Designed miniproteins, single chains, continued (4). Designs and how they scored, part 86

Each design is a single chain, and the fold is of that chain. pLDDT is the mean over its residues in the fold that is shown.

## One batch from the design tools (miniprotein)

Design m15168
Fold by ESMFold2-Fast:
Structure m15168 (fold): chain A 74 residues (1-74)
Amino acid sequence: SVDEVRELANKGDVESLIEYLKDEDPRVRAMAAVELGLLGDRRAVEPLKEVVKNDESEVVKKTARSALKMMGEE
């Protein structure tokens, strides 16, 4: 859920946030992408690039692109 994503972000739990990029709810995936971008942990770079390529939601793709830009990626 969105609340779980927020709690994981507060803990800096990058690995669990990466798992939420595959959640069935696009709102959950988008929030996970935002939080990963804010944390700036390089472990999120490849998972976020996969979201940009493969996610069905244009909002989630755009959010993942923004997260990558925050991290200094293209």
Scores: mean pLDDT 86

Design m15169
Fold by ESMFold2-Fast:
Structure m15169 (fold): chain A 104 residues (1-104)
Amino acid sequence: DMETGVRIARQAAEEAARLIKKATGDEALAQRFLEAALRLIEAAARAGGAAVGRVTQALLTIAEGAKDKERFEELFSEGLSRLADVAEEIGDLETAETLREIAR
């Protein structure tokens, strides 16, 4: 169900952004991430359910990282790379670059 998949992805993006803010203290970074993730979810919905699923899994990886401070940098970097890869594959090059900049 595409509507359910998109809803779950959006919830994962909002939770990931909240956890990024908590882990980093950087509200501007969390907001940039959320805006990029929400844009990517809309693009993924047009590409199909597999793309939405991949975005959701990457967002959940970031959220899992926030539960363990020592693993946050690893899982945040991994999740951002996966999100950027999906964005590049579906032709959303601006979102891919934004996500790679956040990872830096």
Scores: mean pLDDT 84

Design m15170
Fold by ESMFold2-Fast:
Structure m15170 (fold): chain A 65 residues (1-65)
Amino acid sequence: MVEELERQARETIERFLAGEISEEEARRRLTELVTQLFTALGFPEEAARAMAEWEFERALREKEE
């Protein structure tokens, strides 16, 4: 379960970096997946959303070098 959500999140980031999906689409999908993952682990929704945003910003920085 958790591993599947992590894999989907990683795939979403990879597709965004490859230019296959838009930033808006990637952010939406990643936020949903990470929120589900952290909520399943017992974290509050606020923390899950913050983590999703942080992961996406990290991916943006890597894309820009």
Scores: mean pLDDT 73

Design m15171
Fold by ESMFold2-Fast:
Structure m15171 (fold): chain A 55 residues (1-55)
Amino acid sequence: SMENARAFARMMLDDLVNRHGVPEELAREVVLAALESQGVPREVAERIVDEVVAE
């Protein structure tokens, strides 16, 4: 579901940036690839990541 995808993206971005010190731009690419590998289309994944970053 989109809600689960958004929760996953938020958790992963937070972990990559705050725990592993990954730059936000690179963390975005990693999360986008992870969402796409789970069957989320790229345009939808980009919107989810943008919404999470705006939170």
Scores: mean pLDDT 82

Design m15172
Fold by ESMFold2-Fast:
Order: structure tokens, then C-alpha cells, then sequence
Structure m15172 (fold): chain A 66 residues (1-66)
């Protein structure tokens, strides 16, 4: 099980990250009031790369825990 924590995202980046999370069966996506997005589940390496790209384009960061 993989947990990806995304910080410093703008609204567009938060939406894109949440869509990747809900598109993966068995994954959960949470958006916190401060804009932090947490995605937990059986994420593929391609999903993780997509999330890192979303964070980078939004001027934020992505942290991956396995």
C-alpha cells in the first residue's frame, strides 16, 4: 500500500491529484482544508509519477511512503 502526500498545490493541482486517486480502484483521496492532498492505495509507479508531475506543475511537493 502506497501513501502519497501532496503539499502546496493550487486548486487545479489538488483537483488533478484527487482525480488520479479516485481513478485507482481501492484508493482513497482526501483534500485537507489547507490544500494538502493525501492519496492512499495500490498506486502504480505511473500513478506516482503522475502525482509528482502534478505537484511540480503546481509549485508544490510530493512525498511517497510505501
Amino acid sequence: MTVVTLRGLNATGATAAALIGIGTPGSEARVEPDGTVVIEGPLSDEDIEGLRGVAERSGGTAEVQR
Scores: mean pLDDT 78

Design m15173
Fold by ESMFold2-Fast:
Structure m15173 (fold): chain A 76 residues (1-76)
Amino acid sequence: MDKWKARIAADPNDAKAWYNLGVHYWARGDYETAIEYFEKAAALGSANAWAALSQLYASLGKEEEAAEWRAKAEAL
């Protein structure tokens, strides 16, 4: 946890750090916070975050949002 927060404090454009925070919150069931961190990582070019957002929205039954992120990941 603190490792990734320290990386973001040093470099707010560290897409990997944002992605790993998203994974941490997803594993804890905090889907809203996970989505926020994954969206930040995706905005910074993390293909893993685009895939994670698609999967997370699909798991929540939000297929339209899942399809949007899937399309963005495929466009990379």
Scores: mean pLDDT 78

Design m15174
Fold by ESMFold2-Fast:
Structure m15174 (fold): chain A 66 residues (1-66)
Amino acid sequence: MGTGLRQATAILVRAGLSEEEARRLALEAGRLVKQGKGKEAHDLLVSAGLSDEEADKAAAGAYLGL
């Protein structure tokens, strides 16, 4: 597992998610970005409580970690 996926998970845990939930959401966001659905990945992360900037960093990290 890449360093980026771990970083994305850490951002989500800091936002108030459990480690397990954060990991699942990071994987889903990375999958969406890899499929060209960057907007959906961003919207998913923002709906989980991230700011626009945090969502962009988490999505990029998750994509690079896959």
Scores: mean pLDDT 79

Design m15175
Fold by ESMFold2-Fast:
Structure m15175 (fold): chain A 86 residues (1-86)
Amino acid sequence: DKLLEEFFEELKKVLEGHPLTEEFIETLKELRKKNPEKSLKELIKEALRKSWGETDEKVVEAMAEIIMERLKKEASQEAIKYVEES
């Protein structure tokens, strides 16, 4: 799906330079398939906990907010909405 591919390409750019970027993206894809009812922000938070091993919930929340803000600036609104609603 073109919108899904656009979303994950922009997410990869947002996370550029992190050693676990590919692991994060694969974890997020798996979490999205298993939890279609969860919001994108909640899925990002779970991906941070599982792929990056972050245990501080304040750090997880702050990182998720930064990632979401950058995605909203970089990715099209259509791509973001598609991932959130499907």
Scores: mean pLDDT 78

Design m15177
Fold by ESMFold2-Fast:
Structure m15177 (fold): chain A 63 residues (1-63)
Amino acid sequence: SDAERAAELARADAIAAAGVGEGRRLGLSPQGQLDLAEAAVRHRDDQKAASAAGRAALRKHGG
């Protein structure tokens, strides 16, 4: 739905903004800030997938 797409985009923007903020804190160039933001988004997606898999495994083993 349009609402689901809007929420997903807002989440991606928030993660990217967090990455840019960290790059600014580290004194990176604008390109370096974007590269860090992209890496942060990929890392967060990987962490979310790992967390979801962990929760599913706990449920399967009587969590």
Scores: mean pLDDT 66

Design m15178
Fold by ESMFold2-Fast:
Structure m15178 (fold): chain A 63 residues (1-63)
Amino acid sequence: SAAEMIEAVRAALLAGPTFEEGMLAARRTFDDFRRAGASDEELRAVGEALAPLVAAARAAAGR
């Protein structure tokens, strides 16, 4: 489900020791779902749900 995908990508982002490592892990997790056949609608929902968290993490990293 989209909710499970959102949680997996969020967990990957937050598990990184740095913002850069977290973003790399999150992007890999997102790409894994895309390759596994996730729909465009599900992938968009994941991106939209996590956009505020990504923005906050980037701001906290001084970017």
Scores: mean pLDDT 81

Design m15179
Fold by ESMFold2-Fast:
Formats: structure tokens, C-alpha cells, sequence
Structure m15179 (fold): chain A 57 residues (1-57)
């Protein structure tokens, strides 16, 4: 599942895993900011990835 999200959004599996941890511990906005800065995603794509990551928690 994490590998599939990584491929779909063009980020590393480690980036998806880190985003899941950030959502769980610090909330959605922190995870979105991380994905924009480290994942190179637009805010819209980062929010979509966070929504998918939340479904896997």
C-alpha cells in the first residue's frame, strides 16, 4: 500500500511513511507542509496523499 501511494504521487516510500507518522502525531497540516517541502508536491496533491494516508491508519 505505501509503495503504491509512493508510485502514484511520485515520492519515495519513506516520504509516504513519514507523512503517515506526521498525520497521526501532529495532524494533517504538518503532513501537508512536509510533503510540499520534502516531496516536491503541490498543496493540492499533498492534501490528496494525506487523505489516502489517513485511510490506511
Amino acid sequence: MLDELAEKFGVSRSTVSAAQTLVRELGREVAVQFLVREGGLSREKAEALVAEAEKLL
Scores: mean pLDDT 78

Design m15180
Fold by ESMFold2-Fast:
Structure m15180 (fold): chain A 58 residues (1-58)
Amino acid sequence: GPEEEAIRLLVEEGGMSEREARDAVRLLKELPRDAAIELLVRYGGVSREVAEKAYALL
């Protein structure tokens, strides 16, 4: 489903572990878009492009 695709994207293109990606997806569902993207980019080390794609899948 969409969450599994977002997890896979964050692992394969974002460089996150599976656990980090699962935790990130949970937080993304609870945050406004701008806060979610900022969290992934600044604290997750994910590119803005990958963060935006992951959020769009949810």
Scores: mean pLDDT 82

Design m15181
Fold by ESMFold2-Fast:
Structure m15181 (fold): chain A 74 residues (1-74)
Amino acid sequence: GEEYFNKGKKYFKEGKYEQAIDYYRKSLLFDPKNAEAYAYLAESYKKLGREDVAERWIKKALEIDPNNELAKKL
């Protein structure tokens, strides 16, 4: 799970948001309570102009961790 999350962050940092989404989704199959992965998934969808999808994942991140800094800024 954590290896996929770290790969997701690598692709996100490179601006490769579609690849980042794929790895964050894989991470969440093994760790479905990783609020940070949902927050980065949301940010990635927002970067791709998918606000509707981003809002669902922001809500999920905040349900798991109401203090998640990234999700609160989205």
Scores: mean pLDDT 86

Design m15182
Fold by ESMFold2-Fast:
Structure m15182 (fold): chain A 55 residues (1-55)
Amino acid sequence: EKKIEEARAEARAEAAARLAPLREARASAEEAQEATIEALAEADKKVEEAKKEVE
Protein backbone atom coordinates (compact mmCIF):
# COMPACT_ATOMS: atom_id res chain seq x y z
CA GLU A 1 0.00 0.00 0.00
CA LYS A 2 2.80 2.43 0.86
CA LYS A 3 4.46 1.39 -2.39
CA ILE A 4 1.49 2.64 -4.40
CA GLU A 5 1.71 6.08 -2.77
CA GLU A 6 5.46 6.14 -3.42
CA ALA A 7 4.91 5.21 -7.07
CA ARG A 8 2.36 8.01 -7.35
CA ALA A 9 4.80 10.58 -5.96
CA GLU A 10 7.50 9.33 -8.33
CA ALA A 11 5.14 9.53 -11.32
CA ARG A 12 4.29 13.12 -10.37
CA ALA A 13 7.97 14.06 -10.15
CA GLU A 14 8.63 12.48 -13.56
CA ALA A 15 5.67 14.30 -15.10
CA ALA A 16 6.96 17.61 -13.67
CA ALA A 17 10.41 16.92 -15.13
CA ARG A 18 8.86 16.26 -18.55
CA LEU A 19 6.80 19.45 -18.36
CA ALA A 20 9.80 21.61 -17.39
CA PRO A 21 11.25 21.91 -20.95
CA LEU A 22 7.78 22.75 -22.31
CA ARG A 23 7.33 25.47 -19.70
CA GLU A 24 10.75 26.89 -20.56
CA ALA A 25 9.89 26.94 -24.27
CA ARG A 26 6.66 28.79 -23.52
CA ALA A 27 8.46 31.33 -21.31
CA SER A 28 11.00 31.96 -24.09
CA ALA A 29 8.21 32.49 -26.61
CA GLU A 30 6.44 34.95 -24.28
CA GLU A 31 9.70 36.86 -23.78
CA ALA A 32 10.19 37.12 -27.55
CA GLN A 33 6.61 38.36 -27.95
CA GLU A 34 7.16 41.05 -25.31
CA ALA A 35 10.33 42.24 -27.06
CA THR A 36 8.46 42.46 -30.37
CA ILE A 37 5.64 44.50 -28.81
CA GLU A 38 8.19 46.90 -27.30
CA ALA A 39 9.98 47.31 -30.65
CA LEU A 40 6.67 48.07 -32.36
CA ALA A 41 5.79 50.70 -29.74
CA GLU A 42 9.18 52.34 -30.22
CA ALA A 43 8.74 52.42 -34.00
CA ASP A 44 5.26 53.92 -33.54
CA LYS A 45 6.74 56.71 -31.40
CA LYS A 46 9.24 57.48 -34.16
CA VAL A 47 6.44 57.76 -36.71
CA GLU A 48 4.49 60.14 -34.45
CA GLU A 49 7.61 62.26 -33.93
CA ALA A 50 8.16 62.47 -37.70
CA LYS A 51 4.55 63.53 -38.24
CA LYS A 52 4.94 66.38 -35.74
CA GLU A 53 8.01 67.58 -37.62
CA VAL A 54 6.00 67.90 -40.84
CA GLU A 55 4.22 71.21 -41.10
Scores: mean pLDDT 76

Design m15183
Fold by ESMFold2-Fast:
Structure m15183 (fold): chain A 66 residues (1-66)
Amino acid sequence: SEEKNKEELLKILEELREFAKKEGNEETIEAIDYLKELVEKHKVTEETLESAKEGKEDWKKRIKES
């Protein structure tokens, strides 16, 4: 359901936000807060959620290297 997709995407964004917070990456925290706001206002498709799940580990590497 769209509600489940939104909830799961917000969980992924929250996980990335906590990771960015631990790494001291303030710019990434701000970007994630903006993305969370967009997710709250828009519908999340299953394709969008699957793309986020696949990209999560790559984004964690980028956050750590920044």
Scores: mean pLDDT 80

Design m15184
Fold by ESMFold2-Fast:
Structure m15184 (fold): chain A 80 residues (1-80)
Amino acid sequence: MEKERKRKEAEELLRQAGEYIEQGDLERAAELLVEAGRLYEESGDFKMASGAYFDAGELYEQLGDLEKAKELREKAKKLE
């Protein structure tokens, strides 16, 4: 039950992140993707967590935050 709630919360955050990407707010989208990744990790959905961290890393790279992008890509790789 707790894991299902976290997974549903993560799914909602992915939806919101997509809306922010469409609006051009990449900073907020990246923040939501990091939080979604954390919730997927806590729910044991490591494949989804890896994807969310990877996507957040891509957005941070576009924003010029290369250190944050590297950190998130390494985190995603560890969850593969």
Scores: mean pLDDT 87

Design m15185
Fold by ESMFold2-Fast:
Structure m15185 (fold): chain A 92 residues (1-92)
Amino acid sequence: MTPEELVEEFKKRLENAKSIDELKQIMDEFFKRFESLTLEEQERALKLFGEVAHELIQKYAESDDPFAAEKMRLIAEGYARLKELVEKKKKE
């Protein structure tokens, strides 16, 4: 799976998620796959995730999705965690 495919799959799954359990599964699977990437692929995925995060936060701010607030929170927390994983990989 390429960084582009990983981030697009995340976006699609997050947009279609209708339960907290689905959101937790999406996040867990995304991080497991992200951690398996090379440093170069992680840096590319982080950049793409940031772009998708910006788009999705704008959409959810005006959304009638009952999980909009939770999805925005997970996107923000996810981005912070991805940055930490990249920094950890650089130190290895």
Scores: mean pLDDT 83

Design m15186
Fold by ESMFold2-Fast:
Structure m15186 (fold): chain A 67 residues (1-67)
Amino acid sequence: PKINELPKEVLEKLAEEVKKYPEQTDNPYLAKVTEILLELYETKDYEKAEKEIKKLQEEMLKKGKEL
């Protein structure tokens, strides 16, 4: 699914929940995703946000290469 499918309301919700329970997630990638989504809802630049998400996915993929 593309980031275009997420409305501003959903992005704000995700950001608020991650901020509320950052310790419970214990996932640095989740924090990164939240930042990207926050920027998306402020700028409404889906193309830019999509590029940042892809960059994050690349980093996660490299992490999996350890296995």
Scores: mean pLDDT 61

Design m15188
Fold by ESMFold2-Fast:
Structure m15188 (fold): chain A 88 residues (1-88)
Amino acid sequence: SPMDQIYQQTRQRMDNHDFRGAIQDIRQMVNTGKQQNNYQTTIDRFSDLSQYASQLAKQNPQYRRDYIGFQNVLDSTIQHLQQQYQQQ
């Protein structure tokens, strides 16, 4: 699916420390979720990416702040999606 393709791309960007690209992928995943009216899948994928960011922060101490920053973006986006769409 388009969502899974963007999700896999985001993981690769995280592995390459391409945080700018990963943030753009998050925006694309939000837009895809809106188009498909499937916010639960988007939230689930963001939860997986947040957990992955935490793992990468432990494995890559030099990039710990960047991974934690990215995790915070994901967690804030999850909260926003839950407030806007889970109550519909």
Scores: mean pLDDT 86

Design m15189
Fold by ESMFold2-Fast:
Structure m15189 (fold): chain A 74 residues (1-74)
Amino acid sequence: SLPELPVSEEVREELDRIVDEVLAKTDNFGEAQKELLKRVDELAEKHGLTREQRLAMVQYATRRLVDAFDARKA
């Protein structure tokens, strides 16, 4: 199961879109992770989110990324 994400529906939808875009663009985990972290940081700043919300977004997005890459290897 994905970690809990204490953000607005708008932010959640934007974050899910970011994860999907990153997954579509590269098969390299390191490149995907670097791009994901950059885009999560930009999204958090855009919406004026707290450090706690940003950390939750990183945990959520990273879990989605890991699960998708693990599915590709299996």
Scores: mean pLDDT 85

Design m15190
Fold by ESMFold2-Fast:
Parts: sequence; structure tokens; C-alpha cells
Structure m15190 (fold): chain A 61 residues (1-61)
Amino acid sequence: EEKLAEVGRELVAEKGLTHAARVMSAAIDAIEDGLTPEEAAKRHPGVSAEEVREALERAGF
């Protein structure tokens, strides 16, 4: 939870608020619904499976 919020703040600095919000929404869907990075990315146009995987790894998942 805390680690995921920290990754979100880092992504805002790296990619801007709008894209960071989309990547974080996909990562949250992967955690909450047990989706693969590929499945979570399909729910969020403009987000790649690689970005979801990277965010999850940075958050310790």
C-alpha cells in the first residue's frame, strides 16, 4: 500500500500526472483483481504491459 503510493509519486515526476495515474490504475487492477500485467494494460489504453510490470516490481509485487 505505502510502497505503491511511493511508486505513484515517482511516476508523476518521471512521466507527468495523467500518464502516472493511468499506469497506477492498471497496477491497482492487477493487485486487486489478480490480473497479469498484460490483462491490466488491456483495460487502460495507452498503458503497456511492461509499464504495469515495472510499477508492480518497484512496489514489491
Scores: mean pLDDT 79

Design m15191
Fold by ESMFold2-Fast:
Structure m15191 (fold): chain A 96 residues (1-96)
Amino acid sequence: SEAEELFREALKAYAEGDYEKAIELLEKAIELEENAFYWNALGKLYAELGKYEEAAEYYQKAIELDPEYGGAWKNLAEVYEKLGDFEKAAEARKKA
């Protein structure tokens, strides 16, 4: 789909370190077709930028769409550890 193509382009931009382009492409993909993988990718990008509170929000959106998404739970736990919320981190790790 067009959303899948935009997602693949976003992952390429992310891998190349072009975070601004990756964000733009991911936002367009989400507008066309909301998906847990797209929210997880936004979370990863914001975590790489040190924006842990925003990253946690995006990982939570991914989990709301796909509660079985172990990778998003793991990423959420890591971000909670960065924020010093060890209780939330431990709960997220149980779901990963």
Scores: mean pLDDT 88

Design m15192
Fold by ESMFold2-Fast:
Order: structure tokens, then C-alpha cells, then sequence
Structure m15192 (fold): chain A 92 residues (1-92)
């Protein structure tokens, strides 16, 4: 199910964030994404597509597939979170 896939992706992102020391930014971004989720579905999709140029391409590709198939709320939040963490990780 989409909800199970989102949970799996969220765990993978959280583990990557812990390894990079990005835990605080992960929680801050989750809060921001939750507030903007429904109103920004198309923006979330655009962010996820741009993130395909960043490290962790496999996570971004999984996210793109979920966004195309599921509810805007969960997919958009994951897209914003994944793109931000990928940018921070690449900047290291």
C-alpha cells in the first residue's frame, strides 16, 4: 500500500539523516511539509522531479512513483523532505 511504502521511505530517510547529523532539520522539514501538503501537491511533484539530479536517486525515483499513484498529502510531504535532505547531504 502507499501508506506502507511511505513509512518505509520515511524510515530510510530518517536513518540517512541520523548518519549525516541532519536529524533536527528532518523534524523541522516534516513540520513544514505537514502544514503545506494539500495546497502544494504540484509543487511537491516538481521538487521531486528536480531532486532526480541529486544523490540518493533511488529514493527519489521511489517517491516519484508514489506521487503519481497515491494521495497528494503523503507523497508531497515525502517529496519535500527527500529533496531537502538530498541537497544538504550533497553539500557535505
Amino acid sequence: SMEEEMARLARAVAEAAKKSGEVQRLYDLMAQAARATRDSFEAGLAVAEKATALPAKELVQELLELMRRGSPRQAEAAAALTAELNRQYAAL
Scores: mean pLDDT 50

Design m15193
Fold by ESMFold2-Fast:
Structure m15193 (fold): chain A 66 residues (1-66)
Amino acid sequence: MLEEFKRALEAGDIEKARELLEEARKAGELSDEAYELLSAAIHFAEEGNMERALELVEEAERIVKA
């Protein structure tokens, strides 16, 4: 999921990024903290701040993998 989410953000496919996020949340794969970080990443990507968006994805990856 997170790899596909990153690819969607880098491709500018915000719709797919949101879809992947909601699917992972429904599957119980995300904590509330990870969901908040990934939601913020989508917002920063929409604003054109891709550097900050990817930073938040990396932080969420550490939480999900721990």
Scores: mean pLDDT 82

Design m15194
Fold by ESMFold2-Fast:
Structure m15194 (fold): chain A 115 residues (1-115)
Amino acid sequence: SPEEEKLLKELVDAIRNGDVEKVKELLKNPKLNVTALDTEGRTFLHLAATYGHLEIVKLLLETLEEKGLDLLPKNPLGEPLKDLDGRTPLDLARKFGHEEIVEYLEEYKKKHGIE
């Protein structure tokens, strides 16, 4: 719907800008599809990892866990979702030199038994 598309656009903009408080507000909206993919096959976790916003990475993972959603979106074979360039959020954090996000995501995967 137009309302859902508006929410997705607002969340993308808030993630790009590192607006932690706006991200928190948007994630509380029950109409927000937090597992949505963009035209390049990227999740909001891909975007937060690309732009280097560790606090937003944490908020997205906490929201997915709270809602009982897949903490790392997967394809039908159970493999982590890759963007159209074949990259996971962890790959993007490494590509853009966000070492603190790399360390957080690797540790998060170990803590939650995600391989």
Scores: mean pLDDT 81

Design m15195
Fold by ESMFold2-Fast:
Structure m15195 (fold): chain A 98 residues (1-98)
Amino acid sequence: DMSEEELEKLYEEAKELLTPNETLLEILKSAGAKRDKYTPGQLAQYLVKYIQKEKLRDPENPSLIDLRGTLLGEFVGKDKVTWEELLAHIFENGLAPQ
C-alpha cells in the first residue's frame, strides 16, 4: 500500500547521513546547501540544483553533463559524464572518511 514516493522517503530516512569532503561541500553550498551532512537523496538533489544553476545538461544530449569550466568538472577530472558516472564518482571520492 505504500507509494514509490513513500518507500523512497523511508529508504532515505533509514540511510546514514553522509559527510561531504571540503571540495564537494563547496560545490553543494554554491547550489544553496547549508548543512554539513546529507542523505544520499539530499546530496543528489543538490547536485541536480548545481547542474541546473550552471546549465550543464545538453538539451540535445540529455544523457550527458558538460562539466568543463566548473568546480564540479575540476573535482571529477572529466569534461563530460553521465548522471550515473557523476554519482559514482561523488560517492567514491566526494565523501569524508567516517
Scores: mean pLDDT 74

Design m15196
Fold by ESMFold2-Fast:
Structure m15196 (fold): chain A 62 residues (1-62)
Amino acid sequence: MTLEEALRHYEEGLRAWEAGDYRAAVRHFSRAVTIFTEVLGAEHPLVKEVGRRLAEALRKAE
């Protein structure tokens, strides 16, 4: 897994979010946060930002 792969998932998650497809946003943000956490560490600002977006997408997907 690479930062490039994580960035692609993050971008796809943002597109899904803008389209109102919260289930797709959850899937993509989940993949992105996993990769970013492994590469950058859980305390990195980008990991926290994607994690917040994932939490909101999960709430909206219910």
Scores: mean pLDDT 85

Design m15197
Fold by ESMFold2-Fast:
Parts: sequence; structure tokens; C-alpha cells
Structure m15197 (fold): chain A 104 residues (1-104)
Amino acid sequence: AEPSEEEKLAEALGEVQALLSAMHAALLAATSEEQARAVVEATLAGLEEILSRLSPEQKEEVIEEALRMLRGLETHIRETETDPARREYLVKLIEELKRKLEEL
């Protein structure tokens, strides 16, 4: 049976949640700005692939949810990252990802 539009949206939301959780774990493991940038770029590519399968209405909802999750992650990094240099580049990369996602 073909999945309903509600099932497609729920699946996409779950995939985005998993992808952003994986990005968070990978960013915590990153030891350089270059590694962190590669993680963010891979995450953007994954988000673009998920979004490419969706209708325009579903894209808007999924993008809004991804932006909410990214804002939460940015706040968490600002509050918990003790290395000022690492905090600065991680926040900058998340802000860049949010901006690029808003353009999709």
C-alpha cells in the first residue's frame, strides 16, 4: 500500500530528528572546525535529500521543525560548551546551516 501523506510527513520528521541527533553526536566528537564543517555540510546534504521527496507544504513543515531543533541545539551549545573558540565556530556553523535551510 502507498503511504498516506500523513505517514510520509511523519517518516520525514523522524528522519530529520535522527539526522540532527547524529549531527549533534558528530559535532561533540569533532576536534577541529574543519571536521565540524564537514559534519554540517553532510547534514545539509541529508536534509536536502529528505526535502526533495516531499510536497511544498510538507517541506515548509519539516523545515520549520528542523529550524526549531537547530535553535535548541544552538542554545544548548552556548550554555554547555566551555571552550570559547569551539563554542564560537560551532554556533557559527549551526547559524549557517539554519540560513541555508531557510533558502530551501
Scores: mean pLDDT 87

Design m15198
Fold by ESMFold2-Fast:
Structure m15198 (fold): chain A 57 residues (1-57)
Amino acid sequence: VEEVLERLVAAIERYRATSGPGTEGDPEAVRELLKAARELTDILGPHETGLLIQKAL
């Protein structure tokens, strides 16, 4: 759980760092974000996963 959460936070930070005016964020970061969110949902359920993502942002 902790490892997946760390990957999620890292993916969010990478996407934010690569996003700018006229620039789309790193698509690999989006893919990693979705993958980590899916893994957390499978472990914790959608409600708990949503709370962790909101806290990480």
Scores: mean pLDDT 73

Design m15199
Fold by ESMFold2-Fast:
Structure m15199 (fold): chain A 83 residues (1-83)
Amino acid sequence: MKTFLDISKKTSFNVDEELVKKGREYYEKGLEALKKGDYEKAIEYYEKSLEYLYEGDAPPEEILPVEINLGIAQIQLGLDKTL
């Protein structure tokens, strides 16, 4: 069963480390989107990054930069688009 193979892979690899790596990947994508002015896309990637980082029990040092940049992207989106 696919579920059994997935569990086997998780026991072979640190699940927390895998989730944190996914969080870092989405954070990088968010930074690229932010640099391009794609604020909605940056917000989407940062939210995904936070989801994975929280599930992976990432340290506050990994989480805090994502939260700050998410806030920046939200402010920039609000400045470009009036409510």
Scores: mean pLDDT 73

Design m15200
Fold by ESMFold2-Fast:
Structure m15200 (fold): chain A 73 residues (1-73)
Amino acid sequence: SMKKQIEELKKKLKEAKTDEELKTVAEQARKLGQESPDPELREEASGIHGQASLKLAKDLIPKQEQIAVELAK
């Protein structure tokens, strides 16, 4: 079931240690979010995709925000 696939993705997200594993989780969550007929499952899939994408991008997130905060002090 799609709900079981969502739970499996949540487990993979917690266990992911490499960028490749996070990319796989993000892609699978994106696909489930697009294909799921259930709005609640789509929302959960979107959340997983967002978390995986954020973890992938955390080292690539522009430091402009942090610089702006420090300059504003």
Scores: mean pLDDT 73

Design m15201
Fold by ESMFold2-Fast:
Structure m15201 (fold): chain A 68 residues (1-68)
Amino acid sequence: DEARERELARRLEELARRLGLDELSTAGLATLLGRHRAEHGREPSEAELRELAAEARRRAAELLARAA
C-alpha cells in the first residue's frame, strides 16, 4: 500500500526532474495523480501520466497569472 505510493512518488520526482517541472507544477501533478486513482480505481497509463503532467503545468501557469 504505502510502499506502492512511495514508488509512485519516486517516479513522480524522476519525471518532474526530467521534464524540468517546478515545485508548484510537481505538487499539482501529485494531486492530479491522487484524483485520477480515486476516480478510476487504477494507476494511470504512460499516456495519461503525460496528459496529467501537461495539465499540472497549465494549472501552475493559471495560478501564477491570477496571483499577478
Scores: mean pLDDT 74

Design m15202
Fold by ESMFold2-Fast:
Structure m15202 (fold): chain A 89 residues (1-89)
Amino acid sequence: MESAEELFEKGMEAFAAGNLEEAIEYFKKAAELEPSWEIYAALGNVYLAQGDLEGAIAYYEKAAALARPTDPEAAAALEEARAVLEAER
């Protein structure tokens, strides 16, 4: 049984290697075990790298929704990323 942390690490390695589809699979499995704003932000980054702006926006919105008011810098960064993607559309 793999932890969400192990799956997230594998997703990061796949993303760094340019294996975008494999990265998405690992990040989705990690999110199923333990959803977090970091995992959804990583999914947004992979979809953006694929040129899927709509997919990237959807995951950045999920990440922003999980970011607590106690982490306003992360929430602001995710909203800025979403606004940029909407402007590029």
Scores: mean pLDDT 76

Design m15203
Fold by ESMFold2-Fast:
Structure m15203 (fold): chain A 68 residues (1-68)
Amino acid sequence: MKTPQEIVKNMKETVLEKGEAVETVEATPENVNGLLTELNKLVQENPELAYTYSFENGKLTVKLFKKD
């Protein structure tokens, strides 16, 4: 099972290549807190990047993208 660190690392590679990355995980407290913590760290270190997230049907969907 991929860790939040591995997910965010893969999303960073994808956004640098394609301009956008989307990932969906189960909305458990561990997944939500872990994934959002790593994404907050990433956008703090890379201010050209931003993310959004949504909850639907017990899933957390995260979108990482380049700012226009």
Scores: mean pLDDT 82

Design m15204
Fold by ESMFold2-Fast:
Structure m15204 (fold): chain A 77 residues (1-77)
Amino acid sequence: SKEQKLKELLERMMELGVEEVKLAVEITVLKKELENPELSEEEKKELEKRIEELRKELERLEEEIKRLEEEIEKLRA
């Protein structure tokens, strides 16, 4: 039913919202680690690479949330 699908989409969106916050926090922590002037050039590159991967994950998550929001709107229309 539309009601069951709406509930499932809302629950999924809540789950993705929690994951979004977790990724945002991890990115913030790694950015602070990059401010350490004692880091080697190799360590800096590894941190920058990890931040880039997490940002890509965050972008994918934001795209999925947007698609879920659009699906929810279609079901309500």
Scores: mean pLDDT 86

